# Designed miniproteins, single chains, continued (2), part 37

Each design is a single chain, and the fold is of that chain. pLDDT is the mean over its residues in the fold that is shown.

## One batch from the design tools (miniprotein)

Design m5251
Fold by ESMFold2-Fast:
Structure m5251 (fold): chain A 69 residues (1-69)
Amino acid sequence: SEEERRELARRYGKEAVEAAIKGDPQKAVNALQRAYLVDPEVAEEMRKEAIEAARKAGNEDTVKALESF
């Protein structure tokens, strides 16, 4: 269903945010890519949140990886 797809994309997005906080650029990008395959609108919101989280955590390499994706 539409609601199930949005929830799945949000879960992948949360994985991306968590990886961004931990400073894992590969995991953050991979999780966000999965979110985009499920629901691009939710993924765009979660990408912005992941970039902000990486920036607040001081993970510059992760910010660059997410911005370049």
Scores: mean pLDDT 88

Design m5252
Fold by ESMFold2-Fast:
Structure m5252 (fold): chain A 66 residues (1-66)
Amino acid sequence: MEELEKELYELLTKHFGEEKAKEVLELIRNDIEKADRLLAELSLELSPEEQRKLGRLAHEIISKLK
């Protein structure tokens, strides 16, 4: 697992559990539009600080995947 993906996985697992974290990572690789929607919904449940961290990690990973 890439370092950025591991950080994202840990953040998502801490707040939403391992199954949801795996779902998000699979969607990022296979269906970026659904990943963006799910991440937006999940981010609403996070604190502003964690929401910013999630946004940065998602942006870096998606940018690298294209």
Scores: mean pLDDT 78

Design m5253
Fold by ESMFold2-Fast:
Structure m5253 (fold): chain A 70 residues (1-70)
Amino acid sequence: SLEERLRAAAEEATAVMRELGESAEAYAAMAAALRVAAEYAAATLSGEEREEAVARLEALAAEYEAKAAA
């Protein structure tokens, strides 16, 4: 399920951050978790709340992707 994917992605991001700290791997894992969170928001919210939540989560994911690539 999407909820299980979000939990798994969040646990992975937390584990990588705990093991490696601020690193390209941790930022990439964080971005991946935020992308799943955006999918979850798109599936569970509606209207303007959905649009705002998805846009915010996707923007944050893009920031972490940029940090991972730097």
Scores: mean pLDDT 88

Design m5254
Fold by ESMFold2-Fast:
Structure m5254 (fold): chain A 98 residues (1-98)
Amino acid sequence: AEEARRAAEEARRAGEEAGSKAAIAAGKGAEAAARAAERAGTEEARRQARAAGGAARAAAEGARAGDVARAAGGAVGAIGDAFGAAHAAGDEEAAREA
């Protein structure tokens, strides 16, 4: 969980410095995945959180390089992995649609 949180902070910082909303979104996704993994305490949720962290780092690299497609791809990946982590935690994300 801590490694995913560090990746989230790096992506948010890179996004703020480069003006990349995609990298900021990737950071939020990785942080959400880390929270879901901490709550679930399962290996599957931790695996999804690690994947989200990797996607957030890719988005940060894209933002720093001015590669909009890479930053956007990283954001989509991190958000998808956050959904996966929530599903592994027992569909907690699906229950949030109020």
Scores: mean pLDDT 76

Design m5255
Fold by ESMFold2-Fast:
Structure m5255 (fold): chain A 96 residues (1-96)
Amino acid sequence: MVLSPEEMARLGERRELRQAQAEAAALGLDPADPADLGRALGRLLEKAGYVRLDEETGLYEATTEVAKAFLEKEFGSTRASEEQLAALAARMLAEL
């Protein structure tokens, strides 16, 4: 089955959401809570090398061009807070 680039991106988002839910569960967090999912999503993106946690600001800074483009599109900045990632996780859950 040949998927469009947009369909492939949506499939990637679903896989990332499922991985974030698994990471949340592994950390003893609630995989249905957007705040806990936002925390788990931040950790997954950091493990994948897409973002780095800035300890001074508490924000995740994009490290790749793909991650920079994504964060700028979603949040208007190359940085995202755990609260912004929680909002993204809530949207992903609602679209399931």
Scores: mean pLDDT 71

Design m5256
Fold by ESMFold2-Fast:
Structure m5256 (fold): chain A 69 residues (1-69)
Amino acid sequence: MATVTGGVAGDEGIAPERAEEVRAKARAFSELAVELLRRGYSSEEVGAILAELRDASLEELRERVEELR
């Protein structure tokens, strides 16, 4: 089956609220990636942009998504 146990367990053990923030940022990164791909950016370019924004706040990631609309 395509089920996996482990990986992010340690991160979730830090604090529930922090884990939720990480997931919210991951979702924002996903939305940003989709918008960049729609704009014609390559997967390589999208990866580079996301890497640069790795330490960006959730609000900043959302602003970048809106800028692409």
Scores: mean pLDDT 71

Design m5257
Fold by ESMFold2-Fast:
Structure m5257 (fold): chain A 77 residues (1-77)
Amino acid sequence: TISYRYGVQEILPDGSLRPLHTSESGLAESEEAAIEAAKAAADALGLPPGTRVRVTTLLARGREVSVHTEELVMAAP
């Protein structure tokens, strides 16, 4: 079990980041499960097709701290 939290930011046309959502701390069985939860949260925001977002997942297990960042493009209708 690992503790995690995530943030979702919009990638604006100029490359700047706009905060959209941050989570409270959660628990996941694996790093992959935490990352999938973060990506699902981004999809749940219902952003317009073609919107670019950056999903950042902060992961902590004992002394191990890691950050996973992934960029997503919302699907066209």
Scores: mean pLDDT 78

Design m5258
Fold by ESMFold2-Fast:
Structure m5258 (fold): chain A 61 residues (1-61)
Amino acid sequence: MVSEEIRADVEAHADEWLAELLAYLEEHDPELAARVRQMLAAGVPKAQVVIEALEAIFERL
């Protein structure tokens, strides 16, 4: 039960966070970076892509 305000805020910052996250992944996990780019090409919302990428990173820690 996420409010629309929180969702909009995450979406507003998703572009910046996604750019930083992709830069990190390209250096440390190029396979996950490629997957993230493919999700974006498939039209997955940027906020969802950020969440999925963070979950994958944390699962590997």
Scores: mean pLDDT 74

Design m5259
Fold by ESMFold2-Fast:
Structure m5259 (fold): chain A 81 residues (1-81)
Amino acid sequence: PPAPLRLDAPAEVKVGEPLEVTVSGHTGPVTIEVYDEQGNLVKKVTTTDGKATLTLEKPGTYAIVASDGRTSAAAVVKVTP
């Protein structure tokens, strides 16, 4: 059986700064979704190698969710001005 999905992201990033996300333990393509504090989906990307670079336009606390369709993992990132 595949290993559990793991999501690595910085705890804090500045607005407009590249946010590098790494996913390990995935089987096939990974969908990465970013949600704001109100639960609105603000970014969605798909990666085949488990790496993605995101840019967030507004300060706040965001939840990053990675899923390969079988399992998911989440991280929280603080975006500062």
Scores: mean pLDDT 80

Design m5260
Fold by ESMFold2-Fast:
Structure m5260 (fold): chain A 65 residues (1-65)
Amino acid sequence: SSAESLRKLAEALPEAAAQGFLELVKREAGRVASPEDAARVAEALDAGDIEGAVQLLLEAARKYE
């Protein structure tokens, strides 16, 4: 489900960010989230706000529960 995919992405994000896989995270968010939610996640990641990006992914997941 989209909700499950977004929760898994949020869970993996701190480790993915530490390894430099931010572009991969942006692509995955763009495939499963709405364009608006994906854009907000991308903006947070571009700003280096990893914790904010995690919260945005979890908020997006709640919309699909």
Scores: mean pLDDT 82

Design m5261
Fold by ESMFold2-Fast:
Structure m5261 (fold): chain A 86 residues (1-86)
Amino acid sequence: SARERAERQFEFGRAFLEVAKKNPEDLAALEAAIRAYETAIALDPDYAEAWRALGEAYELRYRLTGDPADRERAEEYYARALALAP
């Protein structure tokens, strides 16, 4: 199902995000995590955990780059996750 494919992308995203947290200079790992989570929510827009994880990834990118757009995206994604799983 689309949800099962979304869950696989979510797990890929989690693996890449853990690499990014341990290696902040490895922006490729962070970008891979973001793309995997974006694919997960495209496959299942109600996947609250994927929205929260995407928020965490954007928050991490904000901390590394200082780009205020990433902070705004993180806040939006956290809000969506909370709305889906209150």
Scores: mean pLDDT 88

Design m5262
Fold by ESMFold2-Fast:
Structure m5262 (fold): chain A 100 residues (1-100)
Amino acid sequence: SAAEEIIALLEEFERLAREFVESEDEAEQKRIVREMNELLIRAARLAEAAGLHDVAGRLIAMGVEMQQMYREKASREEREEVYRLLLEEIRAVKEEIQRA
């Protein structure tokens, strides 16, 4: 189902988000952010197609925040703080999808 596919994409996003926080290499961070953005775009498209417009908007917002962190060359501490907030948002989105 669309819900199962979106959840699987979000689980892969969580894995990449952890790798982004743990990476100290700018080239690796750039690759991870690109992959994370691709996953969020795919998840948002599936959410839109399923009529989950609020979920799609939240996924797009998460992608914008991750790209902004990378562009501003956020410190590890700043990345860890945003990572915690993103995990809470992902959890909330997953619960919303499971209820739909």
Scores: mean pLDDT 82

Design m5263
Fold by ESMFold2-Fast:
Structure m5263 (fold): chain A 96 residues (1-96)
Amino acid sequence: MEEYAREAAEAAEKGDLTAFSIAAGRVGKQAYPEAATGMGTWAASAAGDNGPEAVKYSREAMEAAAQGDIEKAREYGRKANELSGGTLPPPAPPAA
């Protein structure tokens, strides 16, 4: 989980707020270096009308991850993912 928090923090530094929220919400399920970019694009597009709210929760998840509060970061990321429909399929990672 701490490895995913670090990857989420790196996505935040790159300005991928939605990528961060999806990474935090799906901690421990997939390899997130590639997923951070892919899921961020999907979250922004799939959220549609809920995009702004998904970004808000991803921002709060970033702050929690930066403080080392992985549980809070995961909770906020999960809310952002739910606003994206909660049924986004995992992106195909470049590395098998």
Scores: mean pLDDT 52

Design m5264
Fold by ESMFold2-Fast:
Structure m5264 (fold): chain A 80 residues (1-80)
Amino acid sequence: MAVELSPEELERYERMGKEILKVLEEGLKNGESAEAIAERVREIMLKYGVPEEAAERFAAQLAQLSREQLAAMVEEMKAA
């Protein structure tokens, strides 16, 4: 079912999301490859307790994206 997060869990996931967004923005600005950015995002997700399978899957999807697609995703995350 849809996730029922405690306020503490919600804050933790919000911090993770902010850290991921910063890594994406920084990586794009610094000309890092999608693979390098994806690896850093995976490490952040694991640090925040995301299951290894979910973190690996998300990172694999990011690594397949072009820089243009990553930039579009960052804009979407910032816009809402």
Scores: mean pLDDT 77

Design m5265
Fold by ESMFold2-Fast:
Structure m5265 (fold): chain A 80 residues (1-80)
Amino acid sequence: MKREVIRIVVLTLIKKGEIETAVEVGLMALELLRKGASVADIMEEVVKFLLEKGLEDAARAVVQALEARGFDVSAARKAL
C-alpha cells in the first residue's frame, strides 16, 4: 500500500517531465515511510513539497492520479 503511493507519485511526475523532482520526492517519501508515516501523511507531504517548489500543476496531477487509484486524498487536497 505505502510503496504503491510512492510508485504512483514518482511515475506521475516522470510523465509530466519533472524527472529531477520525481527523484527528490521519491527519496523524501521513502524516508517518511522508513519513519512510519501513514499513507495520508506521505500524500500530504508530497503535495506540500511540490507546492514549495512552485509545481502546482504537478501537485494537482499527483492528487488526481492517487484519487483515480482509490486513495483517500482529502488531507492532500486541503494542502493544495
Scores: mean pLDDT 83

Design m5266
Fold by ESMFold2-Fast:
Structure m5266 (fold): chain A 99 residues (1-99)
Amino acid sequence: MYSSEDILKDPEKRKKVNEVIAQTKADLDAEAERLRREHGVPRHVADIAAVAGQMYVLAVLVEANLAGKDPVKILEETRPEAIEGVRRHALAEKAALDA
């Protein structure tokens, strides 16, 4: 069952949600670092894009939890969009700086 109370009281569900959140953060941070190394994106731009991506994922996760949806499933569905968002944000800002 998918409720905030179930997540808070079930250690295994809480552990799984925390693992998926941690993995998503790692993936967003890795994409930002890749963009810095391979595309010359400034550190501050890459870091802001990664933080914005993580905030978006957390907002979607909160909305899913309030709606009684599976937070793990929603996060898995949202992760690739968040990673692509980091890439688009960072590259657009770099293009503006290069112009």
Scores: mean pLDDT 78

Design m5267
Fold by ESMFold2-Fast:
Structure m5267 (fold): chain A 70 residues (1-70)
Amino acid sequence: SAMDATNARIDARMPTLQKLLADVNAKIDAIDADIKKKNLPADEAKKLRFKETSKINKEASDWYKKLLSS
């Protein structure tokens, strides 16, 4: 079935997907560390974190879609 073919394709790419998730988490951790280092006011820290994490999530989503379509 189409679902079985899709699942097999996802399973074959699982190591790459896990690496992508690890890379995303590392980028978020780096942003959090940078915010702490800069000692920004809470409101500014929250806005910056939201902006940067939204960008990372969009890039990850685009990569995931490209990976699954190939």
Scores: mean pLDDT 77

Design m5268
Fold by ESMFold2-Fast:
Structure m5268 (fold): chain A 60 residues (1-60)
Amino acid sequence: MELSEELKERYRALARKIAADRGLPEPSDEALDYAIEHASSQMSPEELEEQIKNLEELLG
């Protein structure tokens, strides 16, 4: 499933923010790319974008 580069960057930024909030090490780009591929295999692009938007709103 093909995601836009903009959506992938939003996911990476969000994941890094969550890791920082939890006191976890910053995920590598490689790990983030793997996570994006995994998420894309489990849900539609629309569902993923909605989840990203909801988390972006929650985290500010």
Scores: mean pLDDT 77

Design m5269
Fold by ESMFold2-Fast:
Structure m5269 (fold): chain A 74 residues (1-74)
Amino acid sequence: MPTQEEMTQGALELIEILAPHLSDEQLERVIEWLLREADKAGLDVDAILEALKAAFPELDAVLDRARARYLASR
């Protein structure tokens, strides 16, 4: 089971790799999946989102939509 730190770092690295290659819609789905996996692992989803927003301010709207999708699917 990943730790909070491992999941946050993994999410940051994954988004850095994928963002240049994916559309906003595809990134929303990847981030939604990451948030769902973090929630299943009992991790702090909001802390992961805060870290992603701080690292990728250009993706703020994408991150907000991904969070909304994740919350709607609970």
Scores: mean pLDDT 83

Design m5270
Fold by ESMFold2-Fast:
Structure m5270 (fold): chain A 92 residues (1-92)
Amino acid sequence: SVDSMLQLLNQQKQQLEAYIDDAIAKSTNPEVRAQLQSIRDQTNADVTSLIDELRSLANQGASPLELAKVVFRAMATMVDAYVTVDSLMKKE
């Protein structure tokens, strides 16, 4: 169901936000902290936009394939954020 997809995406977004916040708290390099804060803010905006797009498409009666595409884009965005955060933390 769409509600299950929205719940999953919001849960994953929340877990990612907690992960980035932990990385920010542990960072000792001001440049790395600034980059982590930028990633947090940008990823939050991008994922929120995709969740809003999923809700809008569902309300318009979009096909299961179109809904799945948005879910996959949201998941890919979050995975990329995890990878980028891990890469930045290795610079500490």
Scores: mean pLDDT 89

Design m5271
Fold by ESMFold2-Fast:
Structure m5271 (fold): chain A 91 residues (1-91)
Amino acid sequence: MEEALLRAAEEQAEEQLKKLKDFLNNYPLGSPEGLKKLDDLLKEIEDTLAEQRARLLAALPDRAAEIDQFVEEFLQKVKNILKEFFDTRAF
């Protein structure tokens, strides 16, 4: 059960990162519509992450520090993707 829960969370996190990268590569962020869609996507990512954290903490309360580290690492990956995109000026 433990490995299955962690694997599901990791697979969902990878799916969200792929969706973010695909969106940034294919959508013009210079428009108000593009910026709104990015904001909506980031909100979905944060909401999904919060739900996963709550479920993992309920199932594995003694591993709260490890779960928190997973969440922090995922958020850093999101920030890195956004930073790389903006650094390349891909508007």
Scores: mean pLDDT 76

Design m5272
Fold by ESMFold2-Fast:
Parts: structure tokens; sequence; C-alpha cells
Structure m5272 (fold): chain A 79 residues (1-79)
């Protein structure tokens, strides 16, 4: 199961804070996550072992994005 996240931040510093928090989350969940920053936009592709893990990851990502002050442009879960 793959989760794709697209989040837009007001500043590069906020995008980097989001990346740091997301790396911590991925490590705690024991998952593979690829994080890319393009300007003030952060793209995440994560592979999860189950649908439950994918839903939990997406929910926590949305929470972190809100706390950092981002706009979530998309969260897509596939297969």
Amino acid sequence: ITVHVDALFPTEEKAREFERRLRELAARMGIEAEIRIVGTNVYVTARLPSEEAAREFARRVAEIAREVGAVLLGVVITR
C-alpha cells in the first residue's frame, strides 16, 4: 500500500520542520518513506504494510501539516 502526500508551506523553514517531523513519524512506524522538497512544497511517498497503517500514517501526516501551518493539497492511498 502506497501513500502520496502533497503539502504546501508558507516558508522553506516550515517545509523543513515538516520533513523532520515526518522522518520521526516514519521511523516510529517502521515504514519506508521518500520525502522531497520542491520550493515550499513537500512531496511524500510512503510504503505501508497494511491499509490500517496507511490510514494512520495519512491521519498523522495531516495533523503534523496542520500544526506546522501547511495546506494539504492531496493525500492519496493506493492499493
Scores: mean pLDDT 78

Design m5273
Fold by ESMFold2-Fast:
Structure m5273 (fold): chain A 77 residues (1-77)
Amino acid sequence: AAAALAEAQKIAADTKAFLEKVGEQLGPDAKLGARTGIGLLDGILKALSADPQAMLDAVREASEIIKRDFDALKEQL
C-alpha cells in the first residue's frame, strides 16, 4: 500500500539523518560506519521497491539495529 511505502521512506530518511549527524560528531571511523548504514538503507529501498510491506519491515528492523549499535558506540567513546 502507498501508506507502507511512505512510512518506509520516512523511517529511512530519519535514520539517514541520524547517521549523518552521528558520523559528523564521532570522527572518521563513525563517519565510514554511517555511510555504510546509509548505503544499506538505500539498498533495501531499491531491492524491495516492488513490495512496500517487506520494505517497511526491513527498513524498520535495520533502523532499530543501526540506532542501537550507534548508541552503544557513542557510550563507549
Scores: mean pLDDT 78

Design m5274
Fold by ESMFold2-Fast:
Structure m5274 (fold): chain A 73 residues (1-73)
Amino acid sequence: DAAARVDALLEAARAAETVEEAHAHIDAAAEVALSVAEEVARELGLSVEEVREGIRRSAEDAKALAERIVAAR
């Protein structure tokens, strides 16, 4: 289940003590999501390109948020 794997990796990113660890988990989650992008696009009636762009954008946003959270500690 790709969704469960993505959720677990994002949970690991939230628990990460460093930006480097958080980014590694976010990148791993993005790779899992990208591996099923064609299936997701078919289910949602979107283009594969739109789904891939959305995944990449979400990963970058998550990385920026992780940097802010670690900096606020």
Scores: mean pLDDT 82

Design m5275
Fold by ESMFold2-Fast:
Structure m5275 (fold): chain A 86 residues (1-86)
Amino acid sequence: SQEEEILKEIEKITVEDIDREKLAKVLGVPLEEVTDEVVKEFIEKQRKDVKESIEILKDPNATVEQKVGAKLRIIGSYLELEIIKK
């Protein structure tokens, strides 16, 4: 699925792929606060959000609203990571 392909792309992202100045602007914090730990936490959060959203899409008991929200979250996480890449 398109969502599984997005997850595969996100799982390939490493700390070295991320522009710390761009992430500082996204987070609204000084550059000196954007440590490797902050970068790792941001990447892991996006991965978690996408994985949880894919599970909602696979759930036959999930509502239409939950599935729409899950798709928007997957797109949002993908775009957030794309804009902070080098």
Scores: mean pLDDT 88

Design m5276
Fold by ESMFold2-Fast:
Structure m5276 (fold): chain A 78 residues (1-78)
Amino acid sequence: MSLEEQAAELIRIQREVADLYLEDEEAARRYEEEVRPRVEELMKAILENGTPEQIAAALAAFRAAAAEMQRRLEEAKA
């Protein structure tokens, strides 16, 4: 995969986890644990092979996706 594809997959996984938390918290937790090694590998690839600008952009996008996940989880519990 290209570096851009790896960053996109990392973001996609975070969104899938967020969506799953809206349906089944237990299934979401299991999926999150299952994809953890993949998330780590994708993040490692970005950090090791990305330019400083690409790394900053990927981390910002990842952080935004994580923030959206938290918001969805909070709204689902309201």
Scores: mean pLDDT 75

Design m5277
Fold by ESMFold2-Fast:
Structure m5277 (fold): chain A 75 residues (1-75)
Amino acid sequence: SMEEAEKYKLQGIRLLTEAMRKLFRDPSTPREDIIAMLEEARNHFLKALELNPQDESTKMYLRTTDSLIKDVEAA
């Protein structure tokens, strides 16, 4: 349902936001922990899109998350 899609989307946003906070403001956080959080966020966004495939904002969050994973893995 759209309501369940929003719940997964919100969970993804919370994980993405926390991963970004750790990446940019907490240099003591292991890189593997940041990647794990971003992958968890990605899974939530994928689940949200499974339930609401037309949500363009969720697609944007997924693209942002994928880009961030690549950047962190390359660093």
Scores: mean pLDDT 89

Design m5278
Fold by ESMFold2-Fast:
Structure m5278 (fold): chain A 98 residues (1-98)
Amino acid sequence: SLAELEREAGRLVTETMIQIDLEKDPDEMEAIARATLRRILDLFGLSPAEAARLMAELDARLAKVREIFKTDPEVAKELLKDMLGELVLRALEEYRRR
Protein backbone atom coordinates (compact mmCIF):
# COMPACT_ATOMS: atom_id res chain seq x y z
CA SER A 1 0.00 0.00 0.00
CA LEU A 2 1.00 3.66 -0.33
CA ALA A 3 1.02 3.99 3.48
CA GLU A 4 3.48 1.06 3.76
CA LEU A 5 5.73 2.57 1.06
CA GLU A 6 5.63 5.98 2.79
CA ARG A 7 6.55 4.36 6.16
CA GLU A 8 9.48 2.42 4.63
CA ALA A 9 10.72 5.52 2.76
CA GLY A 10 10.42 7.57 5.99
CA ARG A 11 12.43 4.93 7.89
CA LEU A 12 15.19 4.93 5.23
CA VAL A 13 15.33 8.75 5.17
CA THR A 14 15.52 8.96 8.99
CA GLU A 15 18.36 6.39 9.16
CA THR A 16 20.20 8.22 6.35
CA MET A 17 19.88 11.63 8.06
CA ILE A 18 21.53 10.14 11.18
CA GLN A 19 24.33 8.60 9.07
CA ILE A 20 24.95 11.95 7.33
CA ASP A 21 25.15 13.78 10.70
CA LEU A 22 27.77 11.27 11.97
CA GLU A 23 29.85 11.11 8.75
CA LYS A 24 33.17 13.01 8.54
CA ASP A 25 34.22 11.97 5.01
CA PRO A 26 32.49 13.94 2.18
CA ASP A 27 33.00 11.02 -0.26
CA GLU A 28 31.20 8.61 2.12
CA MET A 29 28.48 11.22 2.72
CA GLU A 30 27.87 11.44 -1.06
CA ALA A 31 27.84 7.62 -1.36
CA ILE A 32 25.26 7.36 1.46
CA ALA A 33 23.01 9.98 -0.18
CA ARG A 34 23.23 8.31 -3.63
CA ALA A 35 22.58 4.82 -2.20
CA THR A 36 19.54 6.01 -0.21
CA LEU A 37 17.95 7.92 -3.10
CA ARG A 38 18.51 4.94 -5.45
CA ARG A 39 16.92 2.58 -2.91
CA ILE A 40 13.88 4.87 -2.49
CA LEU A 41 13.48 5.22 -6.29
CA ASP A 42 13.57 1.41 -6.56
CA LEU A 43 11.08 1.10 -3.65
CA PHE A 44 8.60 3.40 -5.47
CA GLY A 45 9.16 1.47 -8.72
CA LEU A 46 10.02 4.55 -10.77
CA SER A 47 10.94 3.94 -14.42
CA PRO A 48 14.66 3.88 -15.35
CA ALA A 49 14.20 7.26 -17.09
CA GLU A 50 12.50 8.89 -14.07
CA ALA A 51 15.13 7.42 -11.71
CA ALA A 52 18.00 8.61 -13.94
CA ARG A 53 16.57 12.15 -13.99
CA LEU A 54 16.34 12.37 -10.17
CA MET A 55 19.80 10.80 -9.69
CA ALA A 56 21.28 13.34 -12.16
CA GLU A 57 19.63 16.17 -10.16
CA LEU A 58 21.21 14.78 -6.96
CA ASP A 59 24.66 14.63 -8.63
CA ALA A 60 24.36 18.26 -9.82
CA ARG A 61 23.45 19.45 -6.31
CA LEU A 62 26.18 17.34 -4.61
CA ALA A 63 28.81 19.57 -6.28
CA LYS A 64 27.55 22.53 -4.19
CA VAL A 65 27.42 20.40 -1.00
CA ARG A 66 31.06 19.35 -1.57
CA GLU A 67 32.12 23.00 -2.04
CA ILE A 68 30.44 24.10 1.23
CA PHE A 69 31.78 21.05 3.13
CA LYS A 70 35.34 22.43 2.76
CA THR A 71 34.48 25.52 4.87
CA ASP A 72 31.38 24.52 6.90
CA PRO A 73 30.67 20.77 7.20
CA GLU A 74 27.56 21.30 9.38
CA VAL A 75 25.93 23.68 6.86
CA ALA A 76 26.83 21.23 4.05
CA LYS A 77 25.14 18.37 5.97
CA GLU A 78 21.97 20.44 6.50
CA LEU A 79 21.90 21.36 2.79
CA LEU A 80 22.35 17.68 1.82
CA LYS A 81 19.53 16.57 4.17
CA ASP A 82 17.18 19.26 2.79
CA MET A 83 18.09 18.33 -0.80
CA LEU A 84 17.60 14.59 -0.17
CA GLY A 85 14.20 15.28 1.44
CA GLU A 86 13.15 17.39 -1.58
CA LEU A 87 14.18 14.67 -4.07
CA VAL A 88 12.38 11.96 -2.06
CA LEU A 89 9.21 14.12 -2.03
CA ARG A 90 9.50 14.55 -5.82
CA ALA A 91 9.86 10.75 -6.21
CA LEU A 92 6.70 10.26 -4.09
CA GLU A 93 4.80 12.76 -6.29
CA GLU A 94 5.91 10.87 -9.44
CA TYR A 95 4.62 7.64 -7.84
CA ARG A 96 1.28 9.28 -6.88
CA ARG A 97 0.67 10.30 -10.53
CA ARG A 98 0.12 6.57 -11.29
Scores: mean pLDDT 86

Design m5279
Fold by ESMFold2-Fast:
Structure m5279 (fold): chain A 97 residues (1-97)
Amino acid sequence: DDEARIEEIVSEALKAADEEAQEKADEMAASKADKKDVADEMIALLRKAKEVADPEAARIIDAMIDAIREAVENNELEKAAELMRARAREVLAEIEA
């Protein structure tokens, strides 16, 4: 079933995004790295997930990308990382339900 395969790919991509965001957040807390670079990497990962997502998941991914971009524009880079993790988990819960 193509739907099940797409769901699995999206779920794996979102889990990877959540894990990478957590790992990068921990590293940046220790190293004082540029939080904007992490946001840019996560937006790129979300864009890749969107390419294989169904229309509903794609809308949620677009909302996450827009929220991250808005947080970056407003110098709320820490909020961008938190929103990315929270939204990834919400989408995973919806897909797995």
Scores: mean pLDDT 63

Design m5280
Fold by ESMFold2-Fast:
Structure m5280 (fold): chain A 100 residues (1-100)
Amino acid sequence: SEEELQKAIETIRKIFLEEGKKAGHVDEFLRVADAAIALVKDPSQLPELVEAVRETARISPEAADAVAEGFRKMAEINPKYRAAFQYLADLARREKARLE
């Protein structure tokens, strides 16, 4: 619904701004937020979000953890997109394992 979409957009921006501040990479995390917002408006945008997640998680183990935590929080709040956001959290955790 439109109400669910607007809540998702607001929540995505808030969560990734917070996680980006913690990781020290606000600009990169806001790009992930924009890509996630694009996905909730248009499911065909999933490949672009996957790439944004990979690139941001590869910055550092701390960035990978923060991306994973952001998508974990998103999955809890947005049941319609839960599976996709859980997948993206796991993707970020896999990128972290490659850095360690």
Scores: mean pLDDT 84

Design m5281
Fold by ESMFold2-Fast:
Structure m5281 (fold): chain A 87 residues (1-87)
Amino acid sequence: SLSPLEQAEIVAGDLIVKLHQAKSFEEIRKAVDEAVKQLEELGLPDFAKRVREIADEVFAETDDVQEAKDRLSGRIGRLLEEERARA
């Protein structure tokens, strides 16, 4: 079976792909909402909360779609690296 970290990596990877494809803040928000829901359904509520907090902070920092995509992808990637380092 997949570990919690491996499940989080799959969801986060899918989110990063969707973020790169997104053309609007509506699409970015939808991708984040879907990822948070998937993480909660997998029993990873703390990881879901961290992704939501990152998204809320990025949305407060920028109104540019490309900057939001770049900042979100970078911060989610760093979150995964930090969790791997603890494993």
Scores: mean pLDDT 87

Design m5282
Fold by ESMFold2-Fast:
Structure m5282 (fold): chain A 95 residues (1-95)
Amino acid sequence: MVTQKITKLGSKEVSEIKVTSTGPDGVTDSATIKAKRVELHEFELSADDRYVVGPFLKVETEDGETVTLFLEVKAYNKDDELIGEGTSEVEITYK
């Protein structure tokens, strides 16, 4: 990935974010992050032979660290064929 475009869709103060990811076999894993702030972004990353798009959350933790959570990611090759995708469900608790 040699170029990117990021659109910031807003930011909100939060107390907690719970992420649930589902694997190909239907098994789910979840994690809870203590958060201070969340921002919703859309992104497009492109290179000569592929690009990746999707919405993601940028999460600021109480310790001032930043975690990126991809809500939906779709990857395409140079012929606009879908070569990969992933989805995460996120529950956000606002202040």
Scores: mean pLDDT 65

Design m5283
Fold by ESMFold2-Fast:
Structure m5283 (fold): chain A 100 residues (1-100)
Amino acid sequence: MREEELRRLKEELIRLVERMVELRKKALEGKLTQEEVDEYNAEVRELFIRALEMLEDYEGAEAIERGEAVELPPEVVRLTEEAVEHAKPLAEKLREEYEK
C-alpha cells in the first residue's frame, strides 16, 4: 500500500501534535496569541485535506474545505492515535511542570 505516503503523513501528524503541546505551554504561560491559534488550525485543516485526497476521499476533502464535519478514514485515525502516543511524554512533562 502507500507506505511512504502514510509514513510522511504520520511524521507531519507527530509534528502537529508536538506543536499543539508547545502552544498549550504558551497558553499556560499567558503568551499564546490568536494568530498562533489561527495558524495552527490552518495547518491542521490543510494536512487533513491532503490526507483525504491521498486516500481518494475527495468528498471528505471538499467537506473540510467548506467547514463541514467529516468522519476520518480508519487509517488516518490510527496514524493520529500513533502520533499522539509518540508525543505523550512531552504532554506528560508539561502536565507535571504546570500541575498545582
Scores: mean pLDDT 76

Design m5284
Fold by ESMFold2-Fast:
Structure m5284 (fold): chain A 94 residues (1-94)
Amino acid sequence: SDEEKQRVVSGVRQFVEELLTSPDPIALALVFLHDLLKLSDELKKVALEELERLASQLTDAEIKRLLQAIIDIIRESLETGRIPSTAEIMARLR
């Protein structure tokens, strides 16, 4: 629904804002991905578009690299239909 798409966009924006001030950005990213990867492909695509837009606006090289890893994980999940394990996600976010 349009309400679900709007909630996903708002959730992505809140996540990126929290990521910029988080003492543990990798742990925050893991929780975010775990929740996001359970969503429908349509909602994952909405999240991916918003993440890509926000990543393009960031100047923090470390957070930008972390967001790119998150984007790549979501994109691969969409392409393969497979949800990576927590260990696989952690290895890619480090």
Scores: mean pLDDT 85

Design m5285
Fold by ESMFold2-Fast:
Structure m5285 (fold): chain A 68 residues (1-68)
Amino acid sequence: SSTSLNTPSMSKEEGEELLKRVAEILGVSVEELEKDFLGVIKRASGEQAAQVAAELEAASQRHQAKAA
């Protein structure tokens, strides 16, 4: 349970969905991504890394836009 007032309130479902999407882009399992994120990113192509960054930015923008 997150009781922080200064962090984006991302639901567990939203976080899980984002992780699945990132794992799919990187071509790995969610479990593998969680265990060795740096190793997965190191082996990812620049295009895959850019897609991951775009997904993270889009999620952040959706949250900010909804809060405005």
Scores: mean pLDDT 70

